# Designed miniproteins, single chains, part 101

Each design is a single chain, and the fold is of that chain. pLDDT is the mean over its residues in the fold that is shown.

## One batch from the design tools (miniprotein)

Design m3522
Fold by ESMFold2-Fast:
Structure m3522 (fold): chain A 56 residues (1-56)
Amino acid sequence: SGNYQRSLKLIDDFTAKSIAIFKAQGNDKLVKLIEQGAEISKQLLDRRAARGETLI
């Protein structure tokens, strides 16, 4: 549980920072791709947790 929450927070924190940087640069296409990639990463992490796999 704690490791899962930590992983989610790390994905969210780094995603938000990356989006802020590239949005400031006007790279809207990359911002969109980063948002989609983060969502997929969270879905995969959730599926791994549901299977009882060790996370971090």
Scores: mean pLDDT 79

Design m3523
Fold by ESMFold2-Fast:
Structure m3523 (fold): chain A 88 residues (1-88)
Amino acid sequence: REEWLERLRRAAREAREAVELLRGVPEAPEEAIRLLEEAARRAEATARRVAAGELSEEEVREAVREILELVKRAGEALAPAEAAVSAA
């Protein structure tokens, strides 16, 4: 349980950092930024509930799956912009 809390807090922090970095990139799609913001918010909310002992291990796994899906969708939204920036 404590390992999940640490991982969730790290994931939230990394997602927040990614949002700040992307906001500095003119070509960054707003959809990717919004998806990462949502992932960070969900990771933060899940971490708080884990810390409070409110979630079962199965519920934590389900929340992590949703967070990973948001991160995957953000990556997919970034793929065309990354190709354009890398080519420049």
Scores: mean pLDDT 77

Design m3524
Fold by ESMFold2-Fast:
Structure m3524 (fold): chain A 102 residues (1-102)
Amino acid sequence: SMADAEKSAQEVIDALRDMSKTVSGSLKDNLLLSIGQIEASIKAKNFSQVASLVVSTLRMLGRQNPDLFQKFKKLAEKFLEVMKPFLSEDFVKGVEKVLEQA
């Protein structure tokens, strides 16, 4: 449901905000930017954009901080499962490939 999608997206924002407190420099700035973009997309009810931003954030963490990537991956997988009804088949396949690369 849309309410479940909004709740799951809020759990993602809360986790990213907590992660931003544990890092510094460009990674912190990038996490704060991602949070702002995700919040704006939720307000617009653009859940395909929310999912794209979550995947982009996951990719960024995989390159810059493997420990935070592993922590975020579990929450991102749960979020993307909730989001499947709002996403195209091609998008879902692309996401599964990103998750497998960890």
Scores: mean pLDDT 81

Design m3525
Fold by ESMFold2-Fast:
Order: structure tokens, then C-alpha cells, then sequence
Structure m3525 (fold): chain A 75 residues (1-75)
């Protein structure tokens, strides 16, 4: 379960960072990540958006993944 949440967090973070690197706005990348979190974990979209934004504010992909995984485990 913890490993599955971490793998999902890694995919969400990697996808969002790749979209930003490809020229997509950060706001759009955050919105897409928030939608995936909301759909997958049943979190209200507003809360998912706050979590996604805070995760993507982390300086590295590893730190962003760890932050997101921790937030999802605390739900």
C-alpha cells in the first residue's frame, strides 16, 4: 500500500514536471495533477490542488514525490 502510493506520487510528480519542462504553464500542470489526485484518492478538488501545488513547489523531483506520498498517506 505505501509502495503503491509512492509509485503513484512519483508518476504524478514526474508527469507534471515533464509538462512544465515542455512549456506548459505551472497552473495547468498543477490543475491536472490535482484532478488525478482527486479522482484516484477521493480528495476534494480544492484540497487536491493545494497538495499538488505544495508538492510541485519542492526543489527536486525526489523531494516533490516524498512530499506528495506523505500527504496522501495522511489522508
Amino acid sequence: MEEEIRERAERIVRGARAMIAAGMSRDVAVALAAHEISETFGVPLEEARRIAEAALDQPTEEEATEFLARQLLEL
Scores: mean pLDDT 81

Design m3526
Fold by ESMFold2-Fast:
Structure m3526 (fold): chain A 81 residues (1-81)
Amino acid sequence: MEAVRLAEAGDIAGAVEAARRALATGTPEGAKEVLRAATVLAKRGHAAEARELLDLAAPLATDLETAALYTGAAAAVSAAE
């Protein structure tokens, strides 16, 4: 999960770019990667970038696992704001 690894490394621009590529695939795996990256960004104080990724991934949060990741990411973003 490249977007998550870049977010954990503190490469915010790289994490957002990798997350956007994952979203472009339109896959559930891409959506899960983006939501995990958004959670890491929010916990590191990058609430604006995390909110952008959360909003972009929201339409893809259709299964139970992805919906749970969305809920966790939304909570992290709200706490960072």
Scores: mean pLDDT 80

Design m3527
Fold by ESMFold2-Fast:
Structure m3527 (fold): chain A 85 residues (1-85)
Amino acid sequence: GILEKINALLEEIEGILLSNPNLSEEEKKEIKEKIGKAKKLFEEGNFQEALEILTLIYFEVRDKLSPEQAEKIEKRLLEIQELVQ
């Protein structure tokens, strides 16, 4: 279902961010907690609030991403947005 696709995309985003050497262990912990909150909001049908959390994470970390990492995250965020529209 749609939530299974969203969960897979969130796991891919988390994997990209948690593997990034430019992020501290504390930043990675905060990202993991925020993604977990977004996942819960998607499960509760609070799609707008979940997307706002993901967008804020992306804007906070985008300067620490390689171009390839940024493209992969942006693609997955757009796929999630398309699924919930």
Scores: mean pLDDT 87

Design m3528
Fold by ESMFold2-Fast:
Structure m3528 (fold): chain A 66 residues (1-66)
Amino acid sequence: SAARSEALGRLVLAPPERAAEAGAAYRAAGGTQEQALAAVANLEAAGQDELAARVREALRAAGWAV
């Protein structure tokens, strides 16, 4: 859905101080751990390791074991 895709984009671009909020918003929009981890894998493949690590921390803050 558009809302879920928008929330995923916000999660990926969230600064560390907003990561928990962005992760919770993604989950509330019906986001899945699998979709978020696929985005993390794409970031790592693109050499965006710092951004990938931030997304993982946001997912952990939202209650996912990643």
Scores: mean pLDDT 80

Design m3529
Fold by ESMFold2-Fast:
Structure m3529 (fold): chain A 82 residues (1-82)
Amino acid sequence: GKEEAAEVLEKKREELEKRGLLGAASFLGGTLSAVENSETDEQAKESLRGALKEVEEGKAPGLTPEEREAAAEALREALEAI
């Protein structure tokens, strides 16, 4: 459910911060907030899919290619946890 997705995002955000990928970590923090504020698992899933699409299409400005790949991987894992 959305709680498991939030745990995945929190863990991945901390890992990315430790790696110095601060833009990706910040992006995951924003997505985490959206997931936590969702009323349903379906709304949380929509937020995650939207975030993943922005990252994959290069519409998340300020992320390096390395940060985009790391964020996309984390978002895919969070989607699997829902």
Scores: mean pLDDT 87

Design m3530
Fold by ESMFold2-Fast:
Structure m3530 (fold): chain A 69 residues (1-69)
Amino acid sequence: MDAELAALIARGAAATTPAERVAALRELGDFYMSQGKYAEAAAVYQAILAREPDDEEAKKKLEEAKAKA
């Protein structure tokens, strides 16, 4: 397992506020994008949009991930 991925998941699990959880999801999605794991990145950005439907950055990144998947 990638050490960076494990650290990002642990950060998300330790998050105590909705804002911290969304921030952890953004970091995880960006990590998947950097690793070429576009399907996983798309799923993470969809999870952000389920919580914050008006997040334009998450919408843009989701479309980018889908285009590359």
Scores: mean pLDDT 76

Design m3531
Fold by ESMFold2-Fast:
Structure m3531 (fold): chain A 68 residues (1-68)
Amino acid sequence: SEEERLREQAERALELIRADPRLGLGLLEKHFGPEFAARVRELVEAGDEEAALELIVEQLRRAKEQKL
């Protein structure tokens, strides 16, 4: 389903942030802006992995709705 694909994309993004925070957060900043990347960073640094995941899922969903 689309929901499963969004969660898979968010999980991959979170894995990249854990492996290489500069690269992972830099990609989020490039695609969604510095404010969004900062919010994800704050949740990851706080250890709130589930909130970080859900924030990325919601951003990916909104981005799809606003494409063209």
Scores: mean pLDDT 82

Design m3532
Fold by ESMFold2-Fast:
Structure m3532 (fold): chain A 81 residues (1-81)
Amino acid sequence: DRELILRLQEELLRELEEQLPNANSEEARKKLEKAIEELRRAIREQKGLETIAEILAELFGTDVEDELEKLKAKLALLKKE
């Protein structure tokens, strides 16, 4: 459902923006700023969970498949609420 994906994207964007002033290093701050810009672009372009997973994988130093599984779990939780 595109509406639930958009809601998840907007919630992630808010979380990243809230973390930005609390970044404990210049490197962490730059990674957050890049992730925020990439997520904004993904929202504008109506990208799916795979694109969000790529953004989060780069930000957290994880792999895309692990982040995609986490996003699918969050989306399933949102569908039940």
Scores: mean pLDDT 79

Design m3533
Fold by ESMFold2-Fast:
Structure m3533 (fold): chain A 83 residues (1-83)
Amino acid sequence: TAAELLEQARRYEELSKEYLERGDLKTAMLYYAMSQGYRAMAEGRYDDAARYFRAASRIAESLGDTELAARFRALAAEAAARA
């Protein structure tokens, strides 16, 4: 549901702030992109969601997590199909 997506977005936003406070900028940016992507999905902003999930995919790949990058690429494609 939209409420579940918003709660997930809030949790990732919180994680982003925690990693930013620790000085881990790349991980903070990853969680920020995830948070914004899920928030956009909940709000029906599918084009924004696709852009944020593509950003999350690129950051995950830069961190060496190719499996996570592939998952975000798939989420971006799903969001784009609904736009």
Scores: mean pLDDT 89

Design m3534
Fold by ESMFold2-Fast:
Structure m3534 (fold): chain A 85 residues (1-85)
Amino acid sequence: SVDEEVRELGEEIKRISERLKEAVKNNAPPEEIEKLLEELGRKLVRMDTLFMFSELSDEARKVYTEAVKFANDSLLLGQDYLKKQ
């Protein structure tokens, strides 16, 4: 179901976001940060598409909102890290 896809994407987004934060903390190579940012961006685009063009339950809409908020912190952190390399 679309709701199940949103739930799974939400969990993936959170995991990639956590990996990105850890990679920055551990001063990982820029290539690793770039790959994580690209993967996170792709998952967020898919999530946004589902939110905009699908009939979602209230639960799925909450998953979307929480995942996007969580990801935004990691995106900013990763982008700032790359600017300093």
Scores: mean pLDDT 86

Design m3535
Fold by ESMFold2-Fast:
Structure m3535 (fold): chain A 87 residues (1-87)
Amino acid sequence: SMQEKADELLNKAIELIKSGKDKEKAVEYFREAARLYPDVSILEAKLIEAFPEYADEIRKASSGVPPGGLEARRARIDALVEVVEKL
């Protein structure tokens, strides 16, 4: 399923972040996972589960974007990418 592919890509991004290696590749995997999830909230929840010490930063990044449409979805993904780049 698309969700299984998204989970695999997200796990690859998380592994790269935790290893401190290829941040650009981690961001690419994260963005591709984000496109495949039906709801960005699923991505946000899984990212918080992987990095609980950064839960408040992850929530703040997403909450700064008002809900609504495809533009809001893109803005939420971009905000979460900024957090991933700082991890």
Scores: mean pLDDT 81

Design m3536
Fold by ESMFold2-Fast:
Structure m3536 (fold): chain A 69 residues (1-69)
Amino acid sequence: KLIEAANMANELVQMAVNGASLSDITKKLKEYAPGASEETIEAIVERIRQKDYTGAATLAYDTIKKELE
């Protein structure tokens, strides 16, 4: 489950680096973490928008990990 969360978080960042839209990334993030608050989703997306890929991956990992438990 932890490896799965890390892979999912890295996939979101890889999508951003490869030029995926923020809308597509947001949709995928909501699929991976359906119980995440809108505030948390927006925080992750904002980090991606700012090109803070390390910060985005860290927050996404923590968020997805909590969903998978």
Scores: mean pLDDT 82

Design m3537
Fold by ESMFold2-Fast:
Structure m3537 (fold): chain A 55 residues (1-55)
Amino acid sequence: MTKGELAALEQAIELYGEDYEKIAEYLKYKSVSTAKRDYRRYLENPEELREEALK
């Protein structure tokens, strides 16, 4: 996950919370299941996703 993708995910979560369909629409070209997976990863371990996004 890139820094831009992580920032977009964080913004979508801020705006829509647990609305996976709206998160998927916001991130574009991602399925609802992908949005749900990324949301759960972010809630369970946001630091791990930040590590992946860092250079």
Scores: mean pLDDT 74

Design m3538
Fold by ESMFold2-Fast:
Structure m3538 (fold): chain A 77 residues (1-77)
Amino acid sequence: SEIREILEKALKHIKELIELLKKLPPTPETVEMVRTTIRGLDELIDYLKKHYPEEKDFIKELEEYREELRRLLKEKE
């Protein structure tokens, strides 16, 4: 499925981005980048729940990354 290939690539890139954000210094710019990434994940999760509700495993993994980013946001504030 083309959608699954896209989602697998997206998950890989999201994981790499989170690891990068963890290593960045706790600056206002880093905090804003984390907030922007959380917003993007919220929109993607909502889109998938509406159009691809059967992709439960991908949705769950994205929700887990969103919670990891929310924890990171609190640590860098």
Scores: mean pLDDT 86

Design m3539
Fold by ESMFold2-Fast:
Structure m3539 (fold): chain A 104 residues (1-104)
Amino acid sequence: DEEAARAGFAELRAEAARLAARLEALFAAGRWEEAVRLLEELAGLPGRVSRELVEALLEALRRVAAFTDLSEEAIRALLREVLELLLPPSDAEAQAAIRRTLAS
C-alpha cells in the first residue's frame, strides 16, 4: 500500500513534469486558454495538499484569460503558484521542471 502509493506518486510527478513542459510551450506561443486547461489536468491529480486553493487559482486564471488587463507576468505568477502546490518540494526534478516551465 505505501510502496504502491509511492510508485503511483512517482508516475504522477512524471506526468506533471510532462504537462509543465507543454505549458512552457503554450506560454511561448501565447496560448493562455490552453495553459488553463493543462492546469485543470494537473489540479485533478491525487495527493493534493490544498485542493481548495488550487481550484480558487484555476478560477482566477479563467477570469484572467477573459480580461486582457492583466500582464503576462501576473499570469505566470499564478501558474507558478498552482504548479508548486501540485508537485512535492522535495522532488528536485519536479522543482526543476516547474522553474523551466515558468522561465521566459
Scores: mean pLDDT 53

Design m3540
Fold by ESMFold2-Fast:
Structure m3540 (fold): chain A 98 residues (1-98)
Amino acid sequence: MVTYETEVEVTLHSESREKFEQVVERLKEYAARVPSLEVEVNKETGTITIKARTAEDATAGLLRVYEIAKEAGVKSIEFKAKTELGQRAVEEALKILE
């Protein structure tokens, strides 16, 4: 059984389903290029879960979600860490986005 040490849930408060789907499609393209990164999508809740083996890969994934969402005009984004390393990834991403 594979355990992901780094897990972060991202909630996208978008105006439309179409904006959410645009973010998801672009993020899947990014994740396909990063073998250590897994992305799970829940369309009903507007959430994307980023799973990675390292805080560094998770941080990069969070930054990519933020970039894509900002370009798509998403109203707000929430990061919720599910693991201790996930919390470190969120803190590092927020420092970079400052």
Scores: mean pLDDT 78

Design m3541
Fold by ESMFold2-Fast:
Structure m3541 (fold): chain A 77 residues (1-77)
Amino acid sequence: HMIKVKLTLRGSQEAIDAVIAALEAAGMKVVKRERVGDTSTITVEAESEEQLRKGAVALGRAVAEHPDLEILSAERL
């Protein structure tokens, strides 16, 4: 029943850390982090569709607050 999403983001470490904090504050669990250069791959888990929606809102806000942050892909696993 866990929803798993893989996010690939480009941005500064500060922006990526802000995204992770926002997703965790929304109740999502960050289960994997990888960074190569300015590209970060983050795997997150949500217990419900409601948690996933809250995470999406939090991600959108983080992108709006960090102009250097780009979402390259979001894949539901």
Scores: mean pLDDT 82

Design m3542
Fold by ESMFold2-Fast:
Structure m3542 (fold): chain A 64 residues (1-64)
Amino acid sequence: MSEQEVLDEIRELADKHGLSPDHTEKILSHARSLLEEGVPPEEVLEISRDMIRQVARHQARRAA
């Protein structure tokens, strides 16, 4: 999995889960930082998916 594929997948998942642009940018920034540190792309994607789920769950609970 390439770095570009990971970033594209993160952006698509954030959009699918209804994240704000601000939250999406913070998650993308964190993912880029991990990739720069040499974390494998597949692991960065897993970490970012967890972050997206946590933010989405928190937003849904607050909006209800």
Scores: mean pLDDT 79

Design m3543
Fold by ESMFold2-Fast:
Structure m3543 (fold): chain A 63 residues (1-63)
Amino acid sequence: AARAADRARFAAIFGRVVREREVDLADPAQVREAAEEAAREARAAGVSDEVVDAGLAAVDADL
């Protein structure tokens, strides 16, 4: 339950960052920068490092 909530929180932060920065999803460098910004915000919001690291790994796998 807690990990699912943290995953949802990271996904919501990442989606917001992508939209606010108008990230081109076809540009791996922009996607990576957005993921790094989302990771910093998620950690500040109390999302676990394990969930943040898994989220970053998922983004990198899709690049």
Scores: mean pLDDT 80

Design m3544
Fold by ESMFold2-Fast:
Structure m3544 (fold): chain A 73 residues (1-73)
Amino acid sequence: AELTPEQVEVNRLVVRGTRALLAAKSDEERQAIRDQLLEELTKLFGPEEAERIVKALEENVASQRAMDAARAA
């Protein structure tokens, strides 16, 4: 099954956002990235769905950081 153009765009934004959040070194950088993702996703899906997607992405980033920390221990 092929992705729709909207799904392709969401995946592109999520991948970019995940990389940016993982690379961010301050809370201010993370907030700026979050705000940009919310704005872009809101244009595609509306504010409620955009917030849901950003929250899921933030949870995935937190999980990845926790796994990386566990591997380093």
Scores: mean pLDDT 77

Design m3545
Fold by ESMFold2-Fast:
Structure m3545 (fold): chain A 98 residues (1-98)
Amino acid sequence: SELREILERLREEKDVQAAFERLGDLRDTREEIRELLEEAERRTLELMRPLREETARALAAETDPERRAALIEETRRRLLEIAAEVVEELIRRIEELR
């Protein structure tokens, strides 16, 4: 039932960061869930790093405020897509523990 509650919270969340924070609060409930969360956090950072580095270089070369704003928004969207993919895989792996 506790695992079901975690899955329900993840499915209801549209904000992936809020979903990770809620999982963090519940990680001590089961060791297997804690290990999956730690793996997901590591993978998220690894996938986001090259995109953040690419964006930092692009912003350093861009002087147009409108293009800078567009680049920041595009990067934010792509980071959310990466996080969503990792959360979907995390949900799938947690469901397999049921």
Scores: mean pLDDT 72

Design m3546
Fold by ESMFold2-Fast:
Structure m3546 (fold): chain A 102 residues (1-102)
Amino acid sequence: ADAAADAALRAWGAERAPEVQALIDQYEAAKDPEKRVELFIELLDMQLEATKEMIKRAANGEEIKQQTLKELDELLEMLKKEGADQRLIEKVEEIKKELEAL
């Protein structure tokens, strides 16, 4: 990957770190299972945004895309085996489709 692209991605990630941490803190504090699912979906949306920026800016963006799709398949299998909430499974499937469309 290009050093300038890597530096820009690190800066972008650092800028959004407080937002990610705030969502994690809310998730850990939430006792309502419904609210926990909603917050986890928000975290997944932020991760998708970060991944799209990596794919767009990195010289090896196609390799990052393919690796991420593989990791999403592994996550999806894990969630299904653990009997995770259907909304989380559906969200991961939506993220996978969106990345495939890039």
Scores: mean pLDDT 72

Design m3547
Fold by ESMFold2-Fast:
Structure m3547 (fold): chain A 92 residues (1-92)
Amino acid sequence: SPEQRRLAESAKSLASALKRAIKEKDWELVERVVRSLRVLARVMRTSPDPRLRRIAELLEEIVRAVEEKDYEKALKLIEELLELIDEYLEEL
């Protein structure tokens, strides 16, 4: 659906921005993107689509890794998320 595509594309955009912000050590941008990811994860958790709920779970894991300042884990989870989103978008 158009809504499912928009949610997945929003997650991809924010995840890509977070990856760049972490690599550039732009901690103010990291904090802003994490806030947006929390809002998006809350919306996606309530989706009837189990694949969007799985994406939401991974977004929440990424947020936790960033809060713990485990940036190596966060970057690895972001790569897994981006692959999952691309697969999801191809199946829509």
Scores: mean pLDDT 89

Design m3548
Fold by ESMFold2-Fast:
Structure m3548 (fold): chain A 62 residues (1-62)
Amino acid sequence: SRLERLIEEARAAGRRAKADGVPDEYADSMARLMGQRALERGLSEEEARRVAEAFRRAFLEA
């Protein structure tokens, strides 16, 4: 599904940000931006939060 693909893309982006040396303090602001972009693409608030959380978790757990 479109949502599942966006969640996997968000996880990949989170891992890449960590690998690139982005500091942990940027995790929340980057996740918020991911969620905002998902809303602008027509996702619901719940779906956008899931995309943002997928990024945040992947970033911090990498």
Scores: mean pLDDT 85

Design m3549
Fold by ESMFold2-Fast:
Structure m3549 (fold): chain A 74 residues (1-74)
Amino acid sequence: MTVEELMEKLEEKERRVLALLEKLYPEYVPQVREFLAQLRKKIESLSEEDQKKVAENAIKTLEEEIALLEKELA
């Protein structure tokens, strides 16, 4: 998978987690949005190899958080 494909997937997961947080914890949305923005800037500052590793780890973490938030909504 290319860096571009990983960043697109990361953005998709970010949008999903923010949508879920708006329903459950709207007060935390600005803080989480800021954290995700800083994470993206950090990834963009890395080498291509490190960008792939960090993006893959971030995607996995967000997928786990999405699963927990979706379970809480059920």
Scores: mean pLDDT 83

Design m3550
Fold by ESMFold2-Fast:
Structure m3550 (fold): chain A 88 residues (1-88)
Amino acid sequence: LQQEIEEQEQRLGQLRDELARRMIEAERAGDLETLRTLAEGWNTFLRLREGEDVEVSPEARPLVEELLALYQGIQDLRRQLQQQQQLS
């Protein structure tokens, strides 16, 4: 469980780093639409993680869904780890 949590956290970090790289590439290319979509996706994920009701564009939706799935997976694994430690 702890190893699985670390793997999912690393995957989330890698996705964040890839997102940052893609945003830099879009900025260099003058692709403001792509830059906006990536920034919207990350900001929407952060707000949804905090329990806010936020509208998600179709373009940002796949990124938001992937980020939320990873985050929820990490939270579920952490809950399982805590339960196992209490039952030991």
Scores: mean pLDDT 78

Design m3551
Fold by ESMFold2-Fast:
Structure m3551 (fold): chain A 67 residues (1-67)
Amino acid sequence: KDKEIKEALIEAYKYMAEGKLEKAEEVLKKAGIPAYTEDGVIQVENVELSPEEAKELQKELEKISEE
């Protein structure tokens, strides 16, 4: 479950960077993450990650930012 949440967050972040907010929201909802768009910003709640998964997510987000 935690791995799926992390992967969904990474994928949604990519879509947000591309301006595809609807796709980002859909990816999060498919992973069972409650998300909604408010004033052009995606809000996410009830995300649980282990300390190790949180560190890996940080690393993956940095990698996406460098692309």
Scores: mean pLDDT 66

Design m3552
Fold by ESMFold2-Fast:
Structure m3552 (fold): chain A 74 residues (1-74)
Amino acid sequence: MSLEELTESLLTLLDQLAAAGASAEQMRIALRWFVRNSGLSREERIEVLERVAERSTDPAVRAAVEEVLAELRA
């Protein structure tokens, strides 16, 4: 699966979670699970999350992604 395909899949899942009333904390938990279990390199994980943050219009989704990005960049 390409990084673009992963980005689109993750965007779709996070948008669905937000639409279902998931909290920012629940989305952060899902994102941390994705990062841990993705099999991607650190650089690839950052790239996917940067693309998700850029394309997301939901403030809860963007907040969750930015927090996990900050953790990965530390």
Scores: mean pLDDT 80

Design m3553
Fold by ESMFold2-Fast:
Structure m3553 (fold): chain A 81 residues (1-81)
Amino acid sequence: SITSLSDEEQAERAALAALVLSSEGRYDALLDVLDRMREQLADRPAVAAFLDEVKAIVEAHRDDVEALHAAVRALLQRFLA
C-alpha cells in the first residue's frame, strides 16, 4: 500500500512521478497522481506540504522541463536533508 511507505519514500515517489511524467509531457496524469497522493497522505503534514510544493513547481514550469526537474530535485534534497 502507498500509505505504508515512509515520508522519505513518498517524497521520492512523488519526485520520480514528476520527473518521468513531465519528461513525457503527461502533465494531466502527473497532476492526477499528485492529487491522489495528497488525498491519501492528508494526515501526514510533512509529506503533504512536500506534495503541495511539487504541484506548485509543476504548475509554474509546465513548459520548461529543465527548470521543473531542477526545482523538483532541489525540493527533494531539502526534504531528505
Scores: mean pLDDT 87

Design m3554
Fold by ESMFold2-Fast:
Structure m3554 (fold): chain A 58 residues (1-58)
Amino acid sequence: MSDPELRERLRREQLREQVRRWREELGKAGGMDPSVLSERDVLEEERRRRELELLSPP
């Protein structure tokens, strides 16, 4: 199926679910309320960690 609207919607929902999960995880790890963390902050942190991993070989 090549419905671009459906694909974009599903991807967006998946991303929101991922962000929500990371938000909870970050809140628990930092000992802070996850509601304080914005979706943007969570996505930026994940992106930053992935970049660091790419720069850090085995």
Scores: mean pLDDT 64

Design m3555
Fold by ESMFold2-Fast:
Structure m3555 (fold): chain A 64 residues (1-64)
Amino acid sequence: SIAQVRAQVLKLTYEMFRLTGEIVDAELKGDQQTMQQYEAELRQLQQQLKQLEAQLQALEQQAS
């Protein structure tokens, strides 16, 4: 389960990185509406990442 949670964290981190690139692209184009939409999506992914990291920490502490 630790390996699975770690893989999910890595995948989510990659998705967030790609989305950050989309935000930068929208900013360069002056598309403020699209930028705000992607920023909102990024905040949701950040919340999911925080939950997964908390689960991973708990599992790692118990796995000794």
Scores: mean pLDDT 83

Design m3556
Fold by ESMFold2-Fast:
Structure m3556 (fold): chain A 80 residues (1-80)
Amino acid sequence: MKLAELRREGQRAVEELELFEEVGRRGGDVSPEEKARLQGLVQEIRAEIERQGLPQTSETLTRLIRERGERGRRLLEEVE
């Protein structure tokens, strides 16, 4: 029961990360520099989650994005 909830949350975090990566790749009117920045930020966050052993949840991902200040805010704006 609790394992199923953890699994769903982990899957959600992966889906959000994939969405951020897709935005960085496909941004129709986004400059190449901005795409590279978004992709780099997503990779940094992924590496920190793995390296620090943080829970792989959408909440953790969102918080790590916000902690990067202007870069994180820009990434969130590009998604929505």
Scores: mean pLDDT 59

Design m3557
Fold by ESMFold2-Fast:
Structure m3557 (fold): chain A 110 residues (1-110)
Amino acid sequence: MSLEIKLEAALGMGTIAGASFGLGLSPEVAKLTSDGSYGAGNRALGRALAEVPELAERGRALEALGDAKLAALRAAYAAQPEEMAPALAAVEEIGRRVEEIAREYLEEAK
């Protein structure tokens, strides 16, 4: 029982995801994670989130999306200019899914 710890964990996970995905969070979600009060990128907060059964599956999905986005970014950087647009569109779609999961975390932490 610690609503504060759950909230800090959700904010920390969102920030870790944002950092892993580069530019991918909306300004609204980015503000919540970058407000400086919740130790952006703190792995201890991420581990606390993983201890919440309702959020554990979303935590794993978020990590998988992070890996997929990194792979898509690498493919985009290697692409010829003609192939760049569809590669970047794939990165944007992954970022959208990350934002949806991050928003659900923030809502459940209330």
Scores: mean pLDDT 48

